# Designs tried in a protein design run: designed miniproteins, single chains, continued (5). Part 31

Each design is a single chain, and the fold is of that chain. pLDDT is the mean over its residues in the fold that is shown.

## One batch from the design tools (miniprotein)

Design m17057
Fold by ESMFold2-Fast:
Structure m17057 (fold): chain A 93 residues (1-93)
Amino acid sequence: GERVRELIEEARRILAEVANRLDAKGTPEDILKAASLSMVIIGLALALRLAEKGLVEEARELALSALERALPLVREADPEAAARLEELRRELE
């Protein structure tokens, strides 16, 4: 359970960094991408809360779904961050 929690927390940190950089660019397209990533971050926060309550498998499934939705946007915005997220996704599987 602890490792799943750590992976979710790291994924949230990476996504927050990407979302903040996109928002800072200030174009409508980048702000919309940042908003989409912010929704994924909320999903990961809920997954973390499930993991903290011992619902580790449900947390894993929710986190994997959230990362799958984020990865196409992150690959376009930040390929290095995407590679880190793909590594976390593989470890969650």
Scores: mean pLDDT 88

Design m17058
Fold by ESMFold2-Fast:
Structure m17058 (fold): chain A 95 residues (1-95)
Amino acid sequence: SPSFGEFGDAVLKVISESKTAEELLENLTKLIEKVKKESTDPKLVAGAEKIEKAAREAYENGASFGEIVDIIMDLMGELNLELNPHLKAGPTVAL
């Protein structure tokens, strides 16, 4: 099953290989379907479905390719923090 790192690399590849918002959505949908079939991580599956839904809703509302990429990347960052809670989210401010 794909790890988050493998999923992240696959998302970046989908973005780099897509030339239009429609193509981006088609390629993203195929990737998310693969994640849903192969992943044993319920948080990764839920996050992947959330990314697909948000990207599709943005497309349906007339978002550009760049705006859809920004939404995908923001949600990828959120998912990374959920799956890797030990990841440094920023410096702890000393009291």
Scores: mean pLDDT 79

Design m17059
Fold by ESMFold2-Fast:
Structure m17059 (fold): chain A 70 residues (1-70)
Amino acid sequence: ELDQAIRDFLAAQTPEEQRAALARLIALNPARAAELRELGSRIIELMSSDDVQAQLEAYELTLRLLDLLY
């Protein structure tokens, strides 16, 4: 279930889908809600850019988010 929520977040194509997936990740990990919200918001912001460099930074932050989730 956690793996599916992570996959949904990574596969999301729109900011709306990304926010929905992030909300699910937070719901599954309430103890880390603040950290997940901060990292997830940054990722969504960067992923909405057409800039490849911004997208690469989003992927790096995604790895950090995955490390928080175990």
Scores: mean pLDDT 78

Design m17060
Fold by ESMFold2-Fast:
Structure m17060 (fold): chain A 73 residues (1-73)
Amino acid sequence: AAEEIREARKRIAEAVKKVESLGNEEAVQKVQEIIEEAVRRVGEALRAGDLQGAVEALREAAEKIEALAKEAE
């Protein structure tokens, strides 16, 4: 659980850096919106003791940011 959260966070960080390196302002804005939603969902899940929900929220965020990075290439 905690290790899965760390790995999902690494995926997000790498994808964010990739989007930022492309200089696409619209993609950067969408990334910020995805991160803010993911942080909110993870916080809610962790407060409820729902580690699976937290992992799923981070995984969805990573997938969305990775897709944005690929499309912006």
Scores: mean pLDDT 79

Design m17061
Fold by ESMFold2-Fast:
Structure m17061 (fold): chain A 51 residues (1-51)
Amino acid sequence: SPDQRMDQQLNQITQDTQGRLSKAKTLDEVIQVTADALRQIGDVFDQYLAE
């Protein structure tokens, strides 16, 4: 798959994660948002890295 499409999805995850972090009020919420972001990034790499 084209690297540009992967970069666009990673950029969207980054923007969504920044929005969620700005709304997080506890350390547990920050940890959960960060864990979710890492999982989503891993899913993108699994889907789009074709080598």
Scores: mean pLDDT 80

Design m17062
Fold by ESMFold2-Fast:
Structure m17062 (fold): chain A 100 residues (1-100)
Amino acid sequence: SELDKLLEEIEKILEEILEILKPYMSEEQYARLKELAKRYIEALRNKDIETADKVSAEIAWLIASVLPKLSEEDKKKLEELLRRLGELTRQIEAIIKEEE
């Protein structure tokens, strides 16, 4: 389905974000971000927009906390991935709301 394809692309982008952030995070922060990424995908699959929004806010907070540590190259890569992630999540939310 279109939803499944968008979810697969989001999973790929989240994995790329995790790899960029890994060297800047503690093991605890990285494990937490991985857990939040999984919960975000599960919330979107379950069409639970309220949970997805809450988890997204926690992800954004964690990313913001380590952002000053990143190299300018990694910041630029992260910003592009976050822009793509935002566009894909808006498409998924539109599909979910259209089905309601």
Scores: mean pLDDT 86

Design m17063
Fold by ESMFold2-Fast:
Structure m17063 (fold): chain A 71 residues (1-71)
Amino acid sequence: AITTRPGGLIVDSRALSTPAEGVSREQIAQAIVDAWKSNKNSKHGAHIGDRASEGLTPEQVFDRVKAAISA
């Protein structure tokens, strides 16, 4: 499951290792990337880490998030 808290959403690979019924890992990864794009540095945005979010394209960030969820 994905939980949002004040200060942002932290991607936990263990919590996201198995998809919820009716939800794919790709949909989860896309939702995280969309939150990052719309709410960079937002109190309710996704926290992907500085190396994944700074200096990279949205496609590169998506790939890294998907890999983290799959791990």
Scores: mean pLDDT 49

Design m17064
Fold by ESMFold2-Fast:
Structure m17064 (fold): chain A 67 residues (1-67)
Amino acid sequence: MVEELRREAERLRELAERVREGTKKTVEQLRKSGDEQFAKDVEEQGKRMVESLERKAKELEEKAREL
């Protein structure tokens, strides 16, 4: 159980990193095309998604420590 929670937390952190990378790539592309406002919206959306995933991973890590 503890190993399962840690494994899931690791997976969520990897997903958060992929989201961060994808968001950065998309934002860069949009800025190059002149869509600065849309780029900012995408950047903010991606930041919120990464924060949500990292928060979930932290919760799982804390649960693993309690077991």
Scores: mean pLDDT 82

Design m17065
Fold by ESMFold2-Fast:
Structure m17065 (fold): chain A 97 residues (1-97)
Amino acid sequence: SFDAMLAALAATAEEIRTRGDPELIAARDAAANMDDAALNAWVEAVGAVVAANADDPAVQEAARRLYLAATIGVIERRLAEGETHPELLRAAEALRA
């Protein structure tokens, strides 16, 4: 669900603001500076680690948090590039709440 994704993004953005987790900040900032090819390579690399550790809930949760932080970075990059897609604007609003 798009609304469930927005809730997860908002919660991750709040966690970054309140706790200052350096790994989530690093993932967000790196993704904000990636082109689509670099982002795809990063997603594939994380996906390979997730697949190799399918029965490890700590690895699954760490990957989920990193994916959400990276998604925040991508949203920030696309907004900075002047994209005005309605779903992107809704995601931006969720990140500010």
Scores: mean pLDDT 82

Design m17066
Fold by ESMFold2-Fast:
Structure m17066 (fold): chain A 61 residues (1-61)
Amino acid sequence: SPQQQQIQQLEDQYGRQMTELTGQIAQADAAGDEAAVREQLARAQELSDQYQRQVDQVRQS
């Protein structure tokens, strides 16, 4: 269905963004940049929340 295709695209996008962000967190942690680690973890949480809202919106369509 079109909804299943949209959800798959959202999953793929979210997965790519999380992979990128996880790499950035690892780099900041290795550099000892505690502030950057906290900021990137907050971005990861926001991204997760946004993804869930987008999936729920598609399912209601």
Scores: mean pLDDT 87

Design m17067
Fold by ESMFold2-Fast:
Structure m17067 (fold): chain A 64 residues (1-64)
Amino acid sequence: SSTVANIRQQMDDDVRNNSSPFTIDVQRGMSRIVYGVNVATNGSDSDIKQSRDLVDDLDKVLKS
């Protein structure tokens, strides 16, 4: 979805610019909401996967 693409781009920009962990954690929270909505509303398999993958990537950044 465009929302997932926008959050992914923002994550990449924030990691490149050494943004605070707080900013990344907010993006992770938003991504979890997008994933939950996609699952609850029977979104496309692609949208569900993309939002899940984004949550996983943000979680990995915060744990590294």
Scores: mean pLDDT 76

Design m17068
Fold by ESMFold2-Fast:
Structure m17068 (fold): chain A 89 residues (1-89)
Amino acid sequence: RAREAMTRAYLAMGYSEEEAERLAEEAVEEVRRYAAETGLDEEALLRLAAAHAETHAAIAEALAAGDLAAVEAIRARGRAELAALRAEA
């Protein structure tokens, strides 16, 4: 779910569990609103948002661990995944 991915990203950014859950809910609602405004597929946009959030969370976690090699691998994987999902949208 997009909410879980966004919650993980906010937690990785240093927000509390309560704040991360609230911010994730708000972010999901913003994606839904954007879909309604643009006529784009809500499910496709939520998948893109989830993939983006997972990539950011993984990068933040790797940076906190000092693993710069993992950061580059995660960035490359995230770019490929987002490109594939955008092609589907």
Scores: mean pLDDT 76

Design m17069
Fold by ESMFold2-Fast:
Structure m17069 (fold): chain A 68 residues (1-68)
Amino acid sequence: MKPKTGTVVSKEERESPKYGKYYFLVVEDENGNKHEAISFDPRVEVGQKVSYLYSKELGVYVVQEILP
């Protein structure tokens, strides 16, 4: 499946028993829709474009890469 792309509009550091330390993100797609996603990469920042995929195993969108 092709990853979706969007721009990070918010970033929050979180910790849970399920994920450990992670970054909770809101990503806005090209149509203006906002999606919740997580990342384990501390380098992700608000204003960056990212690719993300829904993980059925984790039940959440996961950032795949930070786009140039």
Scores: mean pLDDT 82

Design m17070
Fold by ESMFold2-Fast:
Structure m17070 (fold): chain A 106 residues (1-106)
Amino acid sequence: NPEAVREAEEIAERLRPYAEEYEKNSTPETLEWVKENSTPEEARSMAEGALKMAEEMGNKELAEMAELALRGAEAIEKIDDEELRRRYSYFLNLASLQLMNLAGRK
């Protein structure tokens, strides 16, 4: 469905700095592990985790970005193309992991 792909792409563009930061600071082995575990279900779980951490830390900016990641996971679940679904799930997991890293810093 073109609408779900468009929404996922728009959200991905806004989260791109976080995903790229995580990728630059990760080993190839870590990135392969994330890729192997990149499903829409995991993307939703990771986004929910990032939101919970951001809310617990009282960081409004990170909570807004984590809420955007959760919306991205919901859009990805509506994508019929399995390859696109996997690619966006991988990207979203990278972004959510970076948001969790930032929420855990003092």
Scores: mean pLDDT 84

Design m17071
Fold by ESMFold2-Fast:
Structure m17071 (fold): chain A 80 residues (1-80)
Amino acid sequence: DKLKQGKKYEELGKKYAKEGDGEKAVKHYSKSAEYYQDSGDLKSAAEALKNAAKVYKEILGDDQTAQQLEKAAQQLLQQS
């Protein structure tokens, strides 16, 4: 179940973000977005990308990657 995998990786991303492990957080949020997109849940995929963008900006200090992920999330929402 791709939707269940999306949720699993979302929870792992949230866990690592809370722990301050930005690298693990974005890795798991990226997998979450991929599984949600493959399941057709574009709204949840966009939220996972926005959560990854927040980690890039607030924990990793990478504003450029954060902006690119925010644009990708907006594109997914426009495909609805």
Scores: mean pLDDT 88

Design m17072
Fold by ESMFold2-Fast:
Structure m17072 (fold): chain A 78 residues (1-78)
Amino acid sequence: MYALSLKLLVEPGKLEEVEAALREIAAEHGAEITLAQVGDRYLLATVLAESEETAREIAERVAALPGVVSLEAELHEV
C-alpha cells in the first residue's frame, strides 16, 4: 500500500471545485482520500492507493486540474 501526500496551492475561489475533483479522481481509482483545507488557498490531501502506479497516476491527474497553481507530492510505501 502507498501513501501519497499532496499539498496544493489553489486559485482564488476554486477550492471547492478542486476538492470535489480530488475526491472524484480518488474514487475513480478506488483510493481512500483524506482532505484538509488550510485557509482559502491550500488543500492538504493524503491518498491511500494499492499500487505505486495508481498513486503516480492520481498525482499526474491532480497536477493537471484547472485551478491548481502548484502541487507538492510525496510518495511513501506503507
Scores: mean pLDDT 85

Design m17073
Fold by ESMFold2-Fast:
Structure m17073 (fold): chain A 85 residues (1-85)
Amino acid sequence: VDEALDLVSRAIDAMAPLVSRMSPEQRQRFAEEVSKLVDAIVAGDGKKAREYAEKLGQTLLEGGAPEDEVERFLKELYEAIDLAE
């Protein structure tokens, strides 16, 4: 779990420049989705974790993140979820 959460933290940190340019409402949504993703990983719920990862990707795309950056981010989140299982 600790290794998975470390990988999630690193992926989120890499998106900080993009998230900082989002509206306050988009940043709040992103933070809420991150919280739900972490809760799902800690609970061992891989299905919910993947659903929240997908929602994070959609929030980033709506916030103007480049598709290639979102794809890299989602790949890192899926690797973290797989490590937690």
Scores: mean pLDDT 82

Design m17074
Fold by ESMFold2-Fast:
Structure m17074 (fold): chain A 94 residues (1-94)
Amino acid sequence: MSEKERAELEVESLISLGRMYYSLGDYEAAKKMFEEAARLAEENGIPEALAAAYLELGRLYEELGKLEEAREYYRRAVEAAPDSAAAAEARARL
């Protein structure tokens, strides 16, 4: 397995873990997981995973009532991978 393929799996795991924390109401832990996922995706040049992580951060900030920060993350998701499923969902929320 390449380092990039390993990073893709790690990003998917971090997003899944972040979603679990989000469902439990642990928004601080969810944020940390999504931020780490975005960092790892960016470092390894995985634009679709980066878009997915930014979408989740946007949703998290929206839940916290931080609508300006949420919109920034939705825009970043679109910029990271404009043709991705995550970007399509982010556009629907802009």
Scores: mean pLDDT 88

Design m17075
Fold by ESMFold2-Fast:
Structure m17075 (fold): chain A 70 residues (1-70)
Amino acid sequence: LEEIIKEVEKLFEEMIEALKKAGHSEETIESAKEWGKKVIEEIKKNPDKAEEYLEEVKTVKESLLEKLKE
């Protein structure tokens, strides 16, 4: 569980850095941070779904990076 939480935290760190480099507002960055906290809380409440949340976060990161190319 701790390893999955660490991986999710790292993915959010990478997404936040990408948003900063793309010049997004502090409000957008704060929203991303809040979403990250909620995902981690949900994993802690439902450890059996931790792998599903990890895969969802990976997919969201890929979508975000693709959007930032525009």
Scores: mean pLDDT 77

Design m17076
Fold by ESMFold2-Fast:
Structure m17076 (fold): chain A 78 residues (1-78)
Amino acid sequence: SSAAEQLARALARLEAEAERYRDGSPPTAAQLHRVADELQARTSAGETSVLQTLRALAAQSNATVQAILDAILAELEA
């Protein structure tokens, strides 16, 4: 997939996961929104690829958010 398609798919997955956690864990939903914002900012700046940015953000996240990001990474790498 193109970098633009990978970014679009990652952002759509992050939005869907944030919506799932909106009522049950507002802090988790907020963290997923921050990940989406940071992913878009770093990818737009040309610093790194979508996959590299997601790996870095997963490593900086708590276990719940890391598991969500790892699942998104697996989908994008397939």
Scores: mean pLDDT 83

Design m17077
Fold by ESMFold2-Fast:
Structure m17077 (fold): chain A 95 residues (1-95)
Amino acid sequence: DLVFSDEAREEALRYLYSMSGHQWDRAQKRPVKTRDDVMYERMYRITSDIINQPDVPGAFTDTIRRLQGSTSDMDRRIADVMLDVASMYQRWLES
């Protein structure tokens, strides 16, 4: 019944927020803004929405599919960034 350690959960948060121009601060238990851009602001909102879903992996996958199907160039770029972040997180889990 124990799904993830605190370390695994916080590492997931670090990867998810890093794509949005933010860094997850373990001491403060909050994201800290490191970059400012329209795309990063949009990614931050997407990341916050995903993290607040009951099925975070499912929400992440569904969001990528939706963004890949978008006519917006920015949405497709965000999907590519999300795929890269997912690959980095999976490598960390396998280590």
Scores: mean pLDDT 72

Design m17078
Fold by ESMFold2-Fast:
Structure m17078 (fold): chain A 100 residues (1-100)
Amino acid sequence: SMADELRALVEAFFAEVERIMREAAAPEAVRQDFRRMAAGVLEAFDQAAADPRLSDAQLRVIVRHYVREAADWAIAQLARHDPAAARRVAELLARTLARM
C-alpha cells in the first residue's frame, strides 16, 4: 500500500541518519535522543495511517512534516560536531522528501 511504501521510506531515512551519526561519532546522548524521536514519528505515522478519516494526500503531508522536524533537529545537533555529516543528512532529507 501507499502507507507501507511511505513507512519503508521513513524507516530507511531514520536508519541512514543513525548510521551517519555513528560514523560522525555523534555523542551517545544525541543518538539516543534521535532514536526516541524516530520511534515517536513512526508511532504517530502508524496512528495516522490507521485513521480512516485521513486521505493518502493528508498522510503524506503529516509524514513529510514530522520527518522534516526530526531531520532539522538532527542537522542542528550534527552541525556543532561534524558539519560534513550535517550536510549529508540535509541531502538525504531532500532526496527522501522528493520520493514522498
Scores: mean pLDDT 90

Design m17079
Fold by ESMFold2-Fast:
Structure m17079 (fold): chain A 91 residues (1-91)
Amino acid sequence: KKEEFLAEAEKLLDEYAATGSEEPIRRLVELVREHLSPFTADVVEAFILIAEAIAKNVIKRDPSPEVVAQARQDAARIMLKAVREAVEYEA
């Protein structure tokens, strides 16, 4: 169960990093709400949305392919870390 949730989160974030699509982020938020307690889910959702917003702002300021790839990868890493730490906390 815990392993399945983390594996799915990693898959969704890999998809986001590769495509920049908002759909994997929406699905990740749904999974977070489904698997974590309400307070922890709200905290993780906030981190996910903030990381996405920061990536969008970075890309808006410099839309070069190198910066776009790096911003998405950095955002995905922050999101994954938040999910992993929350899962471990609720263990």
Scores: mean pLDDT 86

Design m17080
Fold by ESMFold2-Fast:
Structure m17080 (fold): chain A 100 residues (1-100)
Amino acid sequence: DVKKQLDEEIKRLARLIAAGELTDEKRQEFIDRLVELLKKIYPDLTDEEIEDFRQDLEWAIEEMKRLGTTEEEAYRILKNLVATPTAMAVEILFLREKRA
C-alpha cells in the first residue's frame, strides 16, 4: 500500500529528471514526500537514516541530471537508493551488536 505510493512517487521523479523538468522547488517537494513515505513504511527509521537517505537522494538527482539519464535508468537508480540506506543501517546495527 504505502510501498506502492513510494514506487509511484519514484516513477514521477524519474520522469521529471529525464525530461529536464525538475526544478529545485519540485526536487525538495519530492524528497520531503519520499521521506514521509519511508517513515510510514519504516516507522522506527532514525533521524540518521533519514539524513543519509536525503543526502544520497540529492547526490543521485544531481548525478542523473549531469549524465542525462533516461527515465528507465533514473527509476532503477532511485529504487536502489530507497533500499540502500535502510538495508545498510540494519546491517551496521547487526554488526555492532555482534561485536559487543
Scores: mean pLDDT 72

Design m17081
Fold by ESMFold2-Fast:
Structure m17081 (fold): chain A 80 residues (1-80)
Amino acid sequence: SEGDKLLEELKKLKKEFEELAKKFEEKGDYDMAEGLKKTVKEIDKFIELFKQGKISVATAKQVVSHAKQLIEKVKEELEK
């Protein structure tokens, strides 16, 4: 269903933030790595609330959209 697709997308986004955090840590940017690790924990909490039906599908779509935009911005920062 739509909710199942959103859950899979949120899990993929979480994984991408985890990989980016590792890359910043390897580069020696510990502040950025810590920020990304905090974002991973926030996504975990969001996934659990969504599973419990406490977050609407519309809200989950907005969060997914925002997270994708943030990933693109973070990737640009990694290239510097």
Scores: mean pLDDT 87

Design m17082
Fold by ESMFold2-Fast:
Structure m17082 (fold): chain A 58 residues (1-58)
Amino acid sequence: TGAAQAGALNREVNAALAAGDAARALSRDLTYTTPAGVSTTRAVSLSGAQMQALIDFL
């Protein structure tokens, strides 16, 4: 099911973030530019849905 696949990806991303170089930096601070041209940086606790969005973004 899609939920089981999302869970597996979430675990793999977490493992990569914990061990990884660039991926770990990405998980600490999420920096994005709003449509108004303002850069925003936030430390985030990623939910399963947010991790899925991050994977799709990458």
Scores: mean pLDDT 52

Design m17083
Fold by ESMFold2-Fast:
Structure m17083 (fold): chain A 98 residues (1-98)
Amino acid sequence: GSTADTQALAAKRDEVAKRGIEILDKVFEEKGVSEEQRKAGVELMHAAAGADPDISDERIERLAEAAVKQTPEQILEAGRRVRSKEAVDAVLAELEAA
C-alpha cells in the first residue's frame, strides 16, 4: 500500500464518522438527550467508523437509537469495546437488548 492508500482510508473513516455524527445529532435532537450523552455518542461514532469504515447508515442509526437509552458511561464503554467490525455487531446487539 502507498501513502495515497493510507490517506484514502483515513479520509473514508473521517467521512463515515462525520456522517455518523450527523445521524446521531438528528436522533438525539428528536429524543432530547443530554450533552454528556451526545459527547459519548460522538466518541462511539468515531470508534465505529474506525472499526468498520464500510458501516451502513442503517447500522449507524441503530447505534444512535440504542445509545438514547444508555447512560454516558455505558455509551463510552461501548465505544471502548468497538475494536473490529465483529465487535460493532456484538456491541449493537448488547445495547439493543439492554
Scores: mean pLDDT 81

Design m17084
Fold by ESMFold2-Fast:
Structure m17084 (fold): chain A 74 residues (1-74)
Amino acid sequence: SPEEIARLQAELERTTEEMLAENAALLAEYRAQAAQTTDPQELRQLTIELFRRVSDLIGRVIEQKSRLSKALKA
């Protein structure tokens, strides 16, 4: 329905804004920690954790886009 599509669009926009804010915070945190890190193994772990957390954010957006796509095809 048009109402359902509007709701899903608003939800996706909100999630996208939240993702951009979280991504900016994650990058700032990573840069600060990486600048202070002298151990290559610690830097590797920080980098892996950053990729994992970013992947989680992307997954959230993909799931919501999938719901909107299904509503649009109805």
Scores: mean pLDDT 81

Design m17085
Fold by ESMFold2-Fast:
Structure m17085 (fold): chain A 75 residues (1-75)
Amino acid sequence: MEERKKKLLEEQKELAKEYEEGETKEILKRGVEVGVEAARLAIEIGREEGRLEEAERAEAELEPIREAALAAIEA
């Protein structure tokens, strides 16, 4: 029982250190970049479907959204 408890406490300390070192922010920033790539693919599909005006508007709005999301993560 005591050895199991000690291992859990060490695992909790490692997770707390990962959080303290800002690793969570790096994971979230990677998530934003992946989301941007997925959005760009959806915009290209929209263009192929003949939705040119909507695709151009979405592309123009995507960069401000990306910047706002990254800024929110850094705050």
Scores: mean pLDDT 73

Design m17086
Fold by ESMFold2-Fast:
Structure m17086 (fold): chain A 104 residues (1-104)
Amino acid sequence: NEEKLKRIKELVEEAVRAAEAGDLERAKELLEEAKKLLATLEGDYRIVAQGYLGVAQAAIAKAQGDEESAKEALERARYFAEVAEELGFKEEAEEIKARVEKLE
């Protein structure tokens, strides 16, 4: 699960960069790869991964001019980051929150 979470984080970081560069096709491809890995996660790792996925979803929505979907994705990412923090994933939660603030 730890290696899969690390890979999801890397995919999300790449998806955010692709979305910010205007490469929406690449960003969506990376998001789908991250979603496939999320489906294989168990327990608390799945919650943390959902926070990271929310960041990628927000970046893609924002790049498409879909402000409503971007706002919803940011709220979802923040929610999962708060849950992750309570579960002991403090570093991951702080990272997700920082990325949410940059996209606001």
Scores: mean pLDDT 87

Design m17087
Fold by ESMFold2-Fast:
Structure m17087 (fold): chain A 97 residues (1-97)
Amino acid sequence: SVASTEELRELLERAREAERAGRLEEAEELYREVVLEVVRKQRLGTATPEDIALGEEAMARLARRELERARKDPTGLTPEGLAVVEESIAALEARRA
């Protein structure tokens, strides 16, 4: 099925409300649904500029959550890789002093 622009706005607002309430898993599922529906509309040639903008916001929110997750539990980073990242941050901070 293909969601209307109004349904996409409602999904995105529900996702924002879940995120504000700390229901992060629910928020991520709702953001993913917005992205998937926008992709479906693009494939059908029925996506409006507003649909694209809603999808871009949902993707930005998902990217932020992924960065927060990677920061707290970096899957795919080795201990050596994490050390390099920490050293790089320290070097950048030292240059600002």
Scores: mean pLDDT 76

Design m17088
Fold by ESMFold2-Fast:
Structure m17088 (fold): chain A 66 residues (1-66)
Amino acid sequence: MSEDVAREVGGILRAVADYLEGKLDEAAQTVYDVAKPHDPELAEKAAEAMRQGNLVEALRLVGEAL
């Protein structure tokens, strides 16, 4: 549990860093990969929000998937 949670948190932090650097496609892919095992539909919505530059909505959707 703790190791899996740490890996997911690390993925989210990397996605936020990529977003802040303007790497929206890389951020979207990371968010998708983190959320997909929990909820594939929310994962796709979160990745789409990230590609649209909506970090807040993307993080909210990832939180719903986890």
Scores: mean pLDDT 81

Design m17089
Fold by ESMFold2-Fast:
Structure m17089 (fold): chain A 80 residues (1-80)
Amino acid sequence: MMPSPAEIDAIFREAQERIDEILRELIARRNVPPLSTMSLGEQLRLAVDLAIEASERFKREHPELHRRVAEAERARVAAA
């Protein structure tokens, strides 16, 4: 079923909340040192690693929501 603009916004907000929750857990588990003690290259590698791991966890833990987000993204791009 084609989502309305309000449903699209709700889907993205819900997905953002789930991703933020996963990122908080990943940061806590990794015992990340203070950013000021890391080189720019180390900070960028950490950001990329966290983004990949959070994305994969989101797909595994929330597969239905991930599918809904993908459908909503396609609908937004088609409407633009």
Scores: mean pLDDT 76

Design m17090
Fold by ESMFold2-Fast:
Structure m17090 (fold): chain A 68 residues (1-68)
Amino acid sequence: VEELAEALVRIFRAFAGPGLVEVSYPELRELLSFFFGMEASREEIREALRLARTRLPADVEVRLLPSA
């Protein structure tokens, strides 16, 4: 979970300058797999995202989109 949180922080810092990042669970799973070789369930991503939000700079906001 903590390793996933660190990977998410790196993705969001690289992906977004200051502002809002909108992502979905399937998109986060794909990014984690592609860049870090990590496989994660929706529940693991949810918990990792909670930790990642506490570690992000104040100028980066993350919004999780529901599955369509």
Scores: mean pLDDT 70

Design m17091
Fold by ESMFold2-Fast:
Structure m17091 (fold): chain A 90 residues (1-90)
Amino acid sequence: SNSDRINALIEIGKLKLENTEKQLKFFDREKIPEEEKKEQLTSIIEDLQNLIKMLESLKPQASKEQQKEIDEVIAKINKKIEELKKELKK
């Protein structure tokens, strides 16, 4: 159902944010080369941007409660993208 698809995508968003935090900690711990780090961060940003587009496309079909969760997840993803973009400019 569309409701199940929306709930799955919201959960994917939450998991992607958690995994991004773990990847950033791994990069800091392992001291990966700066060029490789920039390539990985760029890939993560693109994945997160695509996830926002998918969530926005499904939002009109979502319940009021799901729309609130979508907005909260998108806000967290946008904050993470801005943090990653600042890291790329260093």
Scores: mean pLDDT 86

